Designed miniproteins, single chains, continued (2). Designs and how they scored, part 7

Each design is a single chain, and the fold is of that chain. pLDDT is the mean over its residues in the fold that is shown.

## One batch from the design tools (miniprotein)

Design m4213
Fold by ESMFold2-Fast:
Structure m4213 (fold): chain A 78 residues (1-78)
Amino acid sequence: REKELEIAERLLRGMRVKEEVLLEYADRVMSGELEPIVLESMIPLEEVDKVLERLREHLGERFDEFLLKFLENLKNTP
């Protein structure tokens, strides 16, 4: 479980998704929608930590649940 959460976070960081797009995607994943991330623009690497912090605030206690669902969606999308 811990390794899966770490892998999911690393993959999410590597995507460098804009905050607004990532928050919307997270809401869709948590609602059970199986959709790819729509990338409108990539953020600088230096902003990734700030965006993930905002995602943690948005999801609260559900952040780990989102990461596991995100990783599962990624595995189930060939």
Scores: mean pLDDT 72

Design m4214
Fold by ESMFold2-Fast:
Structure m4214 (fold): chain A 93 residues (1-93)
Amino acid sequence: MTQEEIQAEQEAVAKAHGQVHVGSFTVTDEEGKEYTLNFMLPKEELLTDEQIQVAALLLEEIEEKGLKYTLNIPEELLERIEAAKEAARALVA
């Protein structure tokens, strides 16, 4: 199977589920080993506040564990994630 065929299949699956790859982040553990995590979210038009909140909780857990990470998520989506973090903290407080 060619790379083009694999990509076309992934695009077809993403289209069927209304999902897009919105970014990835690389985390480094205490031993210095790197892990790349990929975020798959529904298309911008189909994004729910619940899905943004789940992403916010995952980022908060990574920050709490002191892992280093780099995000390639669009700034607009990052702002929504930050707002969801604040809302989640208000509910827990």
Scores: mean pLDDT 60

Design m4215
Fold by ESMFold2-Fast:
Structure m4215 (fold): chain A 59 residues (1-59)
Amino acid sequence: SSLEEGLKAAEVLVKSLPKSSHQALLAQFQKELEAGGFANEEERNKALGAIAYLQSVLG
């Protein structure tokens, strides 16, 4: 699913970035969700998956 793809992408990104960048990454995805700037439902669902993963790592 698009949610699972977003989650996996965020997991890869988290492994590549220092922990200090994780909060900024979460804030960026949340801002994009708030703005509603997604091209389609699949891209929005990927962002939701990424947010869910980042919240699990940071919480």
Scores: mean pLDDT 79

Design m4216
Fold by ESMFold2-Fast:
Structure m4216 (fold): chain A 67 residues (1-67)
Amino acid sequence: NEALNKGIEALKERAKRGASMLFGVPPEEVEVKFEVEGDTVKVTITTPGGTREITVTAEGLIEAAKM
């Protein structure tokens, strides 16, 4: 799905900067992974302080990328 892949690329940079600001760590210390599983996307955010995992819908991720 081209729309989903394009949305993921757009959100990767935004998520990394957002997590850097939210957790108070340099952007280079933040790792964000997007794993597509059918109609859902698993987002894993890793920082020196710990790891967070969030599952979102592919549709929701595409909508978020438009903003």
Scores: mean pLDDT 74

Design m4217
Fold by ESMFold2-Fast:
Structure m4217 (fold): chain A 77 residues (1-77)
Amino acid sequence: SEEEKKLEEEILKRFRELWEDALKNHQSIEDMLIEFLRYLLELKKKNNSPVIDKFINLVESMLRAMGKTDEVEKLKG
């Protein structure tokens, strides 16, 4: 839908902003992804869309692969 496309564009814009901020501030990729996951979980409370769930699942999988399982569980619990 048009609403889902707009939501995906908003999510991707926020990711780019976080990525650029991480590069400027020498923030780790893991810390940037934790902040992005926090954003996605807050967004899900306002908008229940499969697009949001897709990004949450992707970021969660990446963080778990990086050994950040405890941080993911803390954010979701």
Scores: mean pLDDT 87

Design m4218
Fold by ESMFold2-Fast:
Structure m4218 (fold): chain A 83 residues (1-83)
Amino acid sequence: VAAAVAEAEAAGKATLEESKKMTPSQAMQRGANHLMQALKNRKDPAAALTHLYQAAGAFSTVPVGASLGEWARAEAERLAAEM
């Protein structure tokens, strides 16, 4: 549903802004936690989508997390297209 995608994107943007205020270690941990939550919520695509966008937001604020952030965003876009 379009509403679920919009909410997930907004959550990802909020997580990105919050993660900019964190240390690199905290941002990486936040990204990892959201990625784990996305995996746990495989049976709830809307929840998984939200966590994938949040993981992308957190990881993208850290140079060593950049590739993981790009992957999480691509995965979120793929999941959204299948919903």
Scores: mean pLDDT 82

Design m4219
Fold by ESMFold2-Fast:
Structure m4219 (fold): chain A 70 residues (1-70)
Amino acid sequence: MEKLTPEEIAERVYQLLLKAGLSPEEAKRAADETRERVEQLIKEGREHLAPSVEVGIVLRAIGDRLDREL
C-alpha cells in the first residue's frame, strides 16, 4: 500500500472536520496546518509521527471552535 502524502493526510483532516460540523474555512485551516507539519516531519525524517500530529491538529481545531462558543 502506498504511503499517504501530506496532501492526502490534510484531505482526511478536512473531511473529518466537515463531518464534525466545522465550517469549510475552519476545516481548511486545520488541513493546511496538517499538510505543513507533515511536510516538515518528512524533511526531518520523522514521518512516523504524522498520525499523532494529525490527531493533535483535529483536537485543537475542535477545541478552538468550542472556545469561541463559550
Scores: mean pLDDT 77

Design m4220
Fold by ESMFold2-Fast:
Structure m4220 (fold): chain A 100 residues (1-100)
Amino acid sequence: SQIDFINSVTDQVIDLVNDTVTSGDTQAGTDGMNTIRNQVNQNLPPDIAQQWNDVINSVTYQSQMAGQSTDPTIRDRIVSATRTYIQSSRDNIIQQIQNS
């Protein structure tokens, strides 16, 4: 189902954010996010895909900022805020699909 796919994408994005921040490998993070964008664009309707692309763009930027930070408190705060944002965005997208 679209909901199962969206939940899978949500988990992939969260895992990739965590990996990017912990490794500091922002290039691998960007490449991984581009792979997820391609999956989203191939499997979801254009309107839902655009919402996910906006989320991915935002979290890619936040992950790069966190990965470049030398302060572990700032990194932890960005990771936590980003996770909450991804999960809230997932919930809003699922709600839109269920109400359509």
Scores: mean pLDDT 83

Design m4221
Fold by ESMFold2-Fast:
Structure m4221 (fold): chain A 83 residues (1-83)
Amino acid sequence: MENLKKQIEAAEKTIEFHEKKGNEIARALSYLNLGELYKKLGDFDKAIEAYRKALEEAERVGNTKLVERAKKFIDEVEKQKAA
């Protein structure tokens, strides 16, 4: 548990770093990573929130592959939460 919490904290700091630098693609990828960490922790609501932030950034930069990836991850977690 502690190792995942430390990884989540590191991921949040990485998002802040990319936000300050204006790197929207790196920020979107960092949100996908944050969602994966919350999914591993079993916090599906936080995972969906992170993936939706990744989707928002991917749509803003027009990265169609990243948009598709974020939508797929949201769908997968929503199905997992419903089971």
Scores: mean pLDDT 82

Design m4222
Fold by ESMFold2-Fast:
Structure m4222 (fold): chain A 142 residues (1-142)
Amino acid sequence: DAERTRRGAAAIRAMADAVVDAFETGKTVGAKEGLVRALEALAEGARALGLDDAARYAAEKAREAAKSSVGKAADLLGEALQRFVDAVVAADPLMGGAVSVLRNYTLAAADLMKKGDLEKGVELAREGRREASRVADRAVAL
């Protein structure tokens, strides 16, 4: 329904903003902390969408990532993002395109953070926010 799709688009934008903020923080405090915060942002976004299983999974991966290497933290973010996309596609297929775009850019940004390319990681996360928002807007307009 249109109201559900509008709420989904707003939640995806808020999540994309939080992921960008997480990676910006990672430039100051370290890539691993940025990746952990991105996992926490994913858990909050999934919770806002009523995706309780995906939210719990992302929160568990955030706790695991905090105790892990930066490389493992990036891998855990990828696992949580895939679970999140699958849950969104099942619940609201109209938002599937927007979350898939967000996932692809966030995974690429996380890979850059893992490699120490913090500035490029943040730039790519900002591009992901812009593109995911555009896809979400088109879905709301349908």
Scores: mean pLDDT 85

Design m4223
Fold by ESMFold2-Fast:
Structure m4223 (fold): chain A 68 residues (1-68)
Amino acid sequence: MDAAIARIERLGGFTLTPEAAALLLEVLPSTSEGVLIAAARELRGLLPPGETTVTPAHVRALEARMAE
């Protein structure tokens, strides 16, 4: 599990708070490479330029975006 979060952080160029990391692991359908790449891209797109910290609010926005 920790390896999946670390992978997403490296791919996206950001860090997740512990609460955001826990929530993200519940939202992800799997920890396959394709899913982690997609999650990193979507989270990067949700963060404004210069923002490097993902909060639970960003993870909820990702969940809503992936459902639509």
Scores: mean pLDDT 80

Design m4224
Fold by ESMFold2-Fast:
Structure m4224 (fold): chain A 84 residues (1-84)
Amino acid sequence: MSLEEQVEEVVAQLEELMKDPEKADPAEVKELLRQLAELALDPRLPPSLQAHLIGVLGKAAKAFASNPEISELARRLIEEILNS
């Protein structure tokens, strides 16, 4: 699977959970956020896709604002990517 295909798959899974954030399994959301950050930190990833993933993490932080553990993780991952 290409990096672009991996990005599309993880983003699609996360966006489905963002539709019903209160019904989402927190462990599953955290795992998808970590996978997204790992993809964003891959040196082979185009800068345009890295910017897209930062945007997706920001949307996740907003969608899961009622869950401080998830929203805080998303914000920390954005900081990690920007400081890499």
Scores: mean pLDDT 85

Design m4225
Fold by ESMFold2-Fast:
Structure m4225 (fold): chain A 75 residues (1-75)
Amino acid sequence: NRADAAAFYRAVAERVLQAHPDNPEAQKTAQHLLELADAVERGDFDRAATHEEAIRKSPAFDAYRAARAQVLAER
């Protein structure tokens, strides 16, 4: 559901920020994850797709992948 998906993206954003507190690109990627969570929660899937693309093209995409794997392992 949308609430579970939004909570997942917010958890991933938190892990990115915790792992990379001084990395500006990781901070931008975490911001896109928070905006993605808000868009999904509101059902704004056009906005969600924009933030997903920004994350995929980010120089910090590997930081996102590592954080995502950690959150998935905790479920």
Scores: mean pLDDT 86

Design m4226
Fold by ESMFold2-Fast:
Structure m4226 (fold): chain A 59 residues (1-59)
Amino acid sequence: SPTVQAIIEELQKTYQLTEEQAQKIVDAAVGLAEALGLPDSMIEPLAKLFADVEVTYAQ
C-alpha cells in the first residue's frame, strides 16, 4: 500500500536503514497490527518503535 511504502522510505532516511531492514521492520509492524486488530494508523508508530530497537541492538 502507499502507506507501507512511505513508512519504508521514512525508516531508511531517519534511521539510516537499508531497504531490506526497513521492509522487515514494516512487515513486522503490519503483522502485529493485523494480529491485534489495530488500525492502519498504528503501523507507522509500531514501525518506528521497531526501528529504534533495531538501531539500538545493531551496535
Scores: mean pLDDT 79

Design m4227
Fold by ESMFold2-Fast:
Structure m4227 (fold): chain A 55 residues (1-55)
Amino acid sequence: MTYSDGQLETIARHLVREAERYNIPEEELLAKARRMFEDLPAEQQARLLALIRAL
């Protein structure tokens, strides 16, 4: 499965907002995102994690 940059940004924003809503620490969110998107190419996984950190 692959996503465009716009789709990865949308995913990152949704994940960050849900984490803020449920008071989930960034480290836990990053670990969960790595597990949920383990089927993504490593480059897209790295980009998604970087977007989450930037938000």
Scores: mean pLDDT 80

Design m4228
Fold by ESMFold2-Fast:
Structure m4228 (fold): chain A 75 residues (1-75)
Amino acid sequence: MSREEVVTQIMYSLMMAEADFTLRRLAKHNPQKYEEVKPEIEKLKDEMKKAYEEKNFEELKKIILELNKKIQELE
């Protein structure tokens, strides 16, 4: 409802979509890497969802940055 909450919700939605897109891309183009990284990405997605549901925006921002870094390392 605050501006910060709205922005954080948008970032959460975008990062969840980015993670799903990255996993789908890896499954098609690099199946071995997909199997290797899927558990870590799914764990981070679950941690983001929990932080979002708890309205812990500080923790949510940290997990978003960690997941983004992990995705960048896969390129």
Scores: mean pLDDT 82

Design m4229
Fold by ESMFold2-Fast:
Structure m4229 (fold): chain A 72 residues (1-72)
Amino acid sequence: MEVDLAEAQRTLAREHGRDAGGLAAANLLNEMRSQGLRRIELEEVKELLRKLAPEELQDGAIAALEAAARRL
């Protein structure tokens, strides 16, 4: 499933911005947007979170990302 990075980041900030995991996911999407990306496969973002996010935040970040993606 392809996600729009701007819409996904807005949804993460709105609905999951209080959670450390939600913030970690939103920060990754913002970094990807700063590199010129507009859309990406959800599974690719999940794999990047598993590699780049702190271990204690990985499960929460992935859960927040999946919940946000269901709203898109």
Scores: mean pLDDT 80

Design m4230
Fold by ESMFold2-Fast:
Order: sequence, then C-alpha cells, then structure tokens
Structure m4230 (fold): chain A 87 residues (1-87)
Amino acid sequence: SMEELVEEFEREAAALKATMSPAEQRMLDTTLAVVRRAVEEKASAEQVVAALEAQLAEWRATITDEAALARYEALVRRFVERVREAS
C-alpha cells in the first residue's frame, strides 16, 4: 500500500539524516512533508512521482555535496520505483 511505501521511505530517510547537514535535513523534511500530504489527499501515483521529481530538481540546484545528493537520489528513486510498481 502507499502507507507502507511511505513508512519505508521515512525509515530510510531517518538513517540518512544522521549523515546530513542541517540544511540537507531541512530539504529531506520538506520532501517527507510533500509525500505525507500526498497520501492524506489521496494523490495519484503520477502526482506523487511528479512532486518528488520537482523536489529532486530543486535540491540538485542547491546542494553541492555529490555524495549527499547521490544518497538522497537513491532514496527518492527507490520510492518512485515502488510507487510505479504499485500502480
């Protein structure tokens, strides 16, 4: 279910936060808020994917740490793949 996918995403995000700066943690928290809101509003899989891709594009423009960006991209990509598989 979407709720199970979000719980997995939140668990993986919590582990990543331990290795991130406060600014990077704020970006991750913004992404998590977007995902939680989408579930509450019963957004389609396509709407969730589009919102995540928009957040990823914003972080790519603002974060210069390649390793941190790669970890975030891997997390977001895994969630997007699971959302697409569920639809």
Scores: mean pLDDT 77

Design m4231
Fold by ESMFold2-Fast:
Structure m4231 (fold): chain A 100 residues (1-100)
Amino acid sequence: SKEEVLKLLEEMKELLEELKELSKDDPMTVQFADMLLEGVEVAEKAVEEGNFERALRILESMVTAIEMFLEENPDLPEEVKEKLEEIRELAKKAIELIKK
């Protein structure tokens, strides 16, 4: 449902803010988190407007971006990796809800 998707997007925003705080000494990870936050905000607007196709494209792009970031940065702190994996799983849940 629209409400369930919006709830997942809000949870992703909370985790991204936590990721920024955990990564405050790592400007690369903070910049990546800011980029994902912008993506979540655009996805929220798309969902609110009933543009689920746009929301789906953004969420799928975010999943790919997270997977690439984790692959390119294997030496990230474990807590940072776990937070990114949790955000990725929420994005995947949102994708499944949109697809029904």
Scores: mean pLDDT 89

Design m4232
Fold by ESMFold2-Fast:
Structure m4232 (fold): chain A 65 residues (1-65)
Amino acid sequence: SDDIQRMENNIRDLQGQRRRVRDIANQHESQGNFDNAQRNRSVADGIDDQITRMQQRLDRMRQSS
């Protein structure tokens, strides 16, 4: 369904955002900016939690058909 496809696209977009934020965190750590690295890791963790919840919802939507 269109809703399933949209959710799959949103999950892919979030996976891309998570990767970019982790790269930023790694760059800050390499530069000794540990506070900025930690903040970006926390953001990436939040995105990861969102992806997990969306994947669980997507699985339920597929099972209800």
Scores: mean pLDDT 88

Design m4233
Fold by ESMFold2-Fast:
Structure m4233 (fold): chain A 81 residues (1-81)
Amino acid sequence: MKKSREVYRPATIKGQMKSVEAGEKLAKELQAMGAEKVELDREKATVTAYFENVPQSKIQQALGLAQKYSTKVEVELGPEV
């Protein structure tokens, strides 16, 4: 039986927070999910998380989490690995 092969790709998730505290919580949660690097800009209240190679299911989980803590979320997907 051929299962659809889940595609792994790098992903960058960027969220704009209304507060630094929301950004700190999101950064901690994304790091716990396996983000390779998480950047919190306290001045702009933005969180940027970099994932090196993750399946779409993990990207969806991270996106849902970012939407919970942010007013705006952007996702950039890299090439398939």
Scores: mean pLDDT 77

Design m4234
Fold by ESMFold2-Fast:
Structure m4234 (fold): chain A 123 residues (1-123)
Amino acid sequence: MSKEEAEKLLEEAEKLLKSKDEKERLEAARILELLAMSPDEEIRRKVLPLIEELLKDKDEEVRLEAARALEYLAGSEDEEIVKRALEAAKPLLEDKDPEVRREAEEAIRRAETRLKVLEAKKK
């Protein structure tokens, strides 16, 4: 994915996440998951606050897709992104949906492992 394509997808996701239609917000979450899979840390940094908003969504499928995107952000090379992803995942351990709780556990585990690896690289 080119940086120009990623920026256009970010703009589309920002429009869709404000929709009253849960299907449009779900599409925003799916776009953000695709962007979170990118190794571009600048794109990941822009994706993170949008994912944090969708993690609080009323629809469990929207929260589930946002949690999946968060798992990719938890694998980031940027320590700040990993730390924010870890903190964002913690409230989801108490989510009403068991699948959202499972994705939160996976995101936390990935973030904790990643932080240990990043700390070891500082030597």
Scores: mean pLDDT 86

Design m4235
Fold by ESMFold2-Fast:
Structure m4235 (fold): chain A 65 residues (1-65)
Amino acid sequence: DIREAMAEIVAATIKTISGEIKDIEVKDGEIYVTIPSDSPKAKEAAKELERLAKTLGAKVTVEEV
């Protein structure tokens, strides 16, 4: 499934650039991202993930901790 593969690639990229991502899960082509509430970089990466996922027809849910 190309949608799921793309979501995993984007999720791995976010983990690489921020280092502060607490958790990333991909389920049924939807991406669930947990980020620390005090990291601007993680928030920006999550926004870019939302934009890319929207283009691919996937959904992103971001939770702050």
Scores: mean pLDDT 69

Design m4236
Fold by ESMFold2-Fast:
Structure m4236 (fold): chain A 105 residues (1-105)
Amino acid sequence: SEKRKLVLEAVDQLLEGFRLIYESAKKAKDEELVEEVERLASELGQARYRLLNTDEPISVVAQEIIKIAERGIELAEKLPKEFEDTRRKAIDYLEEAIRLAREAM
């Protein structure tokens, strides 16, 4: 369905945002931030699995994706000042994911 495609595109945007946060956190040697991003990526993978393999309503998964993206923005905000350019790019990906997921609701 069209709505399912929008949520899958939101997942792809989130994965790019999380990759940028993860790489920056690793360079910053912020182990706590690395672990928080890994937990969000795991939750995202579970939501994607339910979207593809269960009869769960697309709107319910989309709402969960929005919450995961909002938590991702909070993590990006924790990045040190030297990663400001990467933080802005990561937030742009996460905000795009929120827009796509909202369109799917």
Scores: mean pLDDT 92

Design m4237
Fold by ESMFold2-Fast:
Structure m4237 (fold): chain A 79 residues (1-79)
Amino acid sequence: ELKEIKEKIEKYARELAEKLGKLPDEKKKEIFERMIEQSKTEEAKEYLRKAEKAVLEGNVEEAAEYLEKAILIELEYEL
């Protein structure tokens, strides 16, 4: 069920962005650096960098959208 999977990813990305937004900036950078290092596609890495910038700027909603895109790209790569 593509719709169900997308809804779960959207929820996960929002929850992750909210949690990350509450951390100190140093920890935000550390976590995003690790996620970028572990990502397998350049496109997903680019969205993770955009999400990091959004979180550091306090734009949690934008960060959630970029995280969602990065997760979807990585899932499609693993299929």
Scores: mean pLDDT 83

Design m4238
Fold by ESMFold2-Fast:
Structure m4238 (fold): chain A 113 residues (1-113)
Amino acid sequence: MEEIRKELTELIEKFLKEHPEVFRTFLNRIHGPGAEKLSDEEQKELALSFFMSLLQWADKDRDGRISLDDALWALRSLGLEISREELRERFPSGYMTPKEFLELLFELLVKEF
């Protein structure tokens, strides 16, 4: 979890720097209206807390493997659309790592917003 937390922090900082408007739209979805009134540090901490909780839910047995069904549910819960077929093509093993899941999540957030 500590390595994942470090990777998450780096990914969140990069996302906030490169796509601040998309990041704010995402925070408003998970926090509700007013996320734009938070400082950059508060926004990063909110996002980190959210993603850590999401990963713990998706990888609850801590085996480093997130099933395509768990990934689909998590992405759809955030209003992000991807087909099961596209996920199978990207991840033919039927599983993804927490890092791969987050990279996919950020890719879809940029694409949709």
Scores: mean pLDDT 75

Design m4239
Fold by ESMFold2-Fast:
Structure m4239 (fold): chain A 70 residues (1-70)
Amino acid sequence: PEEIARAVRKKALELGASEEQAEKLGETVRWLSSTLPPQILAHFVRETALALGFSEEQAEALGRLVEELA
């Protein structure tokens, strides 16, 4: 859970997200990764990223990262 959340937060910052956006996304990933399988987790990460103002391309990149790590 912690490793995936950390990787997502780092990737979000690399994609140009604010620290607040990256932290909120990372917290969501940490909570969900303890309860959801990887493919479903990736879907929610994409949805959360879009809700936080990430572009579709950024959300897709973050979702792919989750799928690869889990």
Scores: mean pLDDT 79

Design m4240
Fold by ESMFold2-Fast:
Structure m4240 (fold): chain A 58 residues (1-58)
Amino acid sequence: LSREKVRDLTLRLLFRIVRDTNLWLADNPNLSPAQKAQERATAAELDARIAALDARVA
């Protein structure tokens, strides 16, 4: 129970860090439009995972 909540909170934190990094990379002028789109798509998938974890830890 406690370990499950700590795991879910840790995953949520890690997913947020990765998502924010992907969004930062999406603004990098050295990336192609296709690469920027991929980074944004990955960030959106991480947002969905974060929302699922938020529901579990509530």
Scores: mean pLDDT 78

Design m4241
Fold by ESMFold2-Fast:
Structure m4241 (fold): chain A 68 residues (1-68)
Amino acid sequence: MEVGLFEQARSIVARTYLRLRGKVPPEEALELGRREAFDELVKQGVPKSVAEKIAQEARDQVARDLGL
């Protein structure tokens, strides 16, 4: 797994969660963050299968960091 891509995805999920906080349920904000991270990685040329795995792991890490 590429550590730099994971940190980028984690940052995207965290920022999306904070932006949507109070507007949607926490689980929905995390899922929207996961999708945003996936889309950005694919846009950068990361293969879809790898981008899905990294985005999911980043979403799960942000959920753990927030106690969700």
Scores: mean pLDDT 84

Design m4242
Fold by ESMFold2-Fast:
Structure m4242 (fold): chain A 88 residues (1-88)
Amino acid sequence: MREELRKKAEEEARKRGQEALKLLGELSPEDAERAKRVGEVNAVSSPEEQAAAIVATGARLAGKRDPEVAERLRKMMRETAELAEKAL
């Protein structure tokens, strides 16, 4: 039913967000904290939007330090955006 599909999308989005924070945290704990705060501000919208905000901010911050990590985070951005679109 609709509720189960939404719940699965929310869980997958949250997983992507946590993976992004972990990758960013290994590179810069301060940047990971900033990305987490951006996610918290967007938490009132939806878990999918919160995860998308975390991943997008992480990719932007990682790009200044490590382009390889930034590329990985950009891939996660596409996946998270797709999950948010499916949750509609």
Scores: mean pLDDT 70

Design m4243
Fold by ESMFold2-Fast:
Structure m4243 (fold): chain A 74 residues (1-74)
Amino acid sequence: SSMEEALRRFLAVAEESLAAGASREETYARLRELAREIPDPQVSESALAWLDFAEANNLSVAAIAAALRRELEG
């Protein structure tokens, strides 16, 4: 599904950012750009809302990667 494809891309970006030691700010900016590129407006809006929630709650890049992995396994 488009949501599963989006989650896989988000996880890849989060894991790359974690491996590279990228800042939380850089990681959120990259994930938001990825979210805006999603063709399905419902999935795009949901992804942006989730990222806003995650950033507001100070989720680390590692925590983001873990959350995305859990969603893909469920």
Scores: mean pLDDT 83

Design m4244
Fold by ESMFold2-Fast:
Structure m4244 (fold): chain A 75 residues (1-75)
Amino acid sequence: ELEKLEEKLKSLPFDEQVELIDELLEKALKEGDWELLEFAMRKHGDFLVEVEGLKKEDVEKAIKEVLEELKKEKE
């Protein structure tokens, strides 16, 4: 299922990729789908590195921290 989302993202223009990622983030948060959430956050992070020039290591750390915090809430 995540592989199909990856393929779909690669086929979309940048603006539509951002829109889809936002939709996936909202869906993952509402459903508590941690795999989907991590996938969407990773794709969002890739755009932050490319567009904003953020350090990849800092983005990766932020993603891990957010995932850990959200998992604690669902425990």
Scores: mean pLDDT 74

Design m4245
Fold by ESMFold2-Fast:
Structure m4245 (fold): chain A 87 residues (1-87)
Amino acid sequence: SPEEILRRLDELVQRAKELLKNADTMSPEELEKALRELQAEFSRVVAEIAAHADQLTPAQRERVLARLSELVGIMQKLEDIYEKKKA
């Protein structure tokens, strides 16, 4: 459902924020694993959004896009940290 998709996005944003707080203290291997798991869950949610796109109201679409944008921004920061640890 659209409500479940929004809840899953909120959960992923919170997990990504928690990971970002701990990223500097993690080994490259630990961060790679955590980022891979986060990316896998992100892919699942994106697939669910695609499957239910016609069921979203305009307001729900706005909320989904806002959460996806926030999550992508956090994931980009995590990838930057990972790359610096591997350099």
Scores: mean pLDDT 85

Design m4246
Fold by ESMFold2-Fast:
Structure m4246 (fold): chain A 103 residues (1-103)
Amino acid sequence: RLLGAILGALGLALGLAGLALGRLGVVLGDLAGSRVGLILGIAGAIAGAGGLFAGALAFYAALFDPTASAATALFLGLQGLLAGLTGLILGLAGVLAGLAGLA
């Protein structure tokens, strides 16, 4: 369905944003100071969680609606899940690095 494809695309975009922000949060948390790492880590975790959620919805919707659009939704949803999960993990690592710097 069109909604599944849109959710999958959003999941991928948010997951990739979460990955980038989470990675920057980890690196900058140690180098630029805990405040920057904390902010980027939180942003990465939120974007990653959003990507994971949207990707999961797209993948689940595709599983129950075997149309031509379902294949696109499944592919984008799976990529959104993978990118979102990685972004969430790196975002949380950035939060922890920021908090460790504050402690």
Scores: mean pLDDT 68

Design m4247
Fold by ESMFold2-Fast:
Structure m4247 (fold): chain A 56 residues (1-56)
Amino acid sequence: MEAVLTSTKAVNMVTGERLKPGTRITIVKEHEDGTVTGLTEDGNPVIADKAALEYL
């Protein structure tokens, strides 16, 4: 399942950098706290707020 980030409420878990709006993320797991774990096109693991994602 793919989504597009709509805000900066996502972090690259390798670099610690905030992701920019428009980043595509492949969702791996949704968490009960309202966050999701996924991968960027480059294969980097990310954590994002579910409310900051637009599902494709």
Scores: mean pLDDT 81

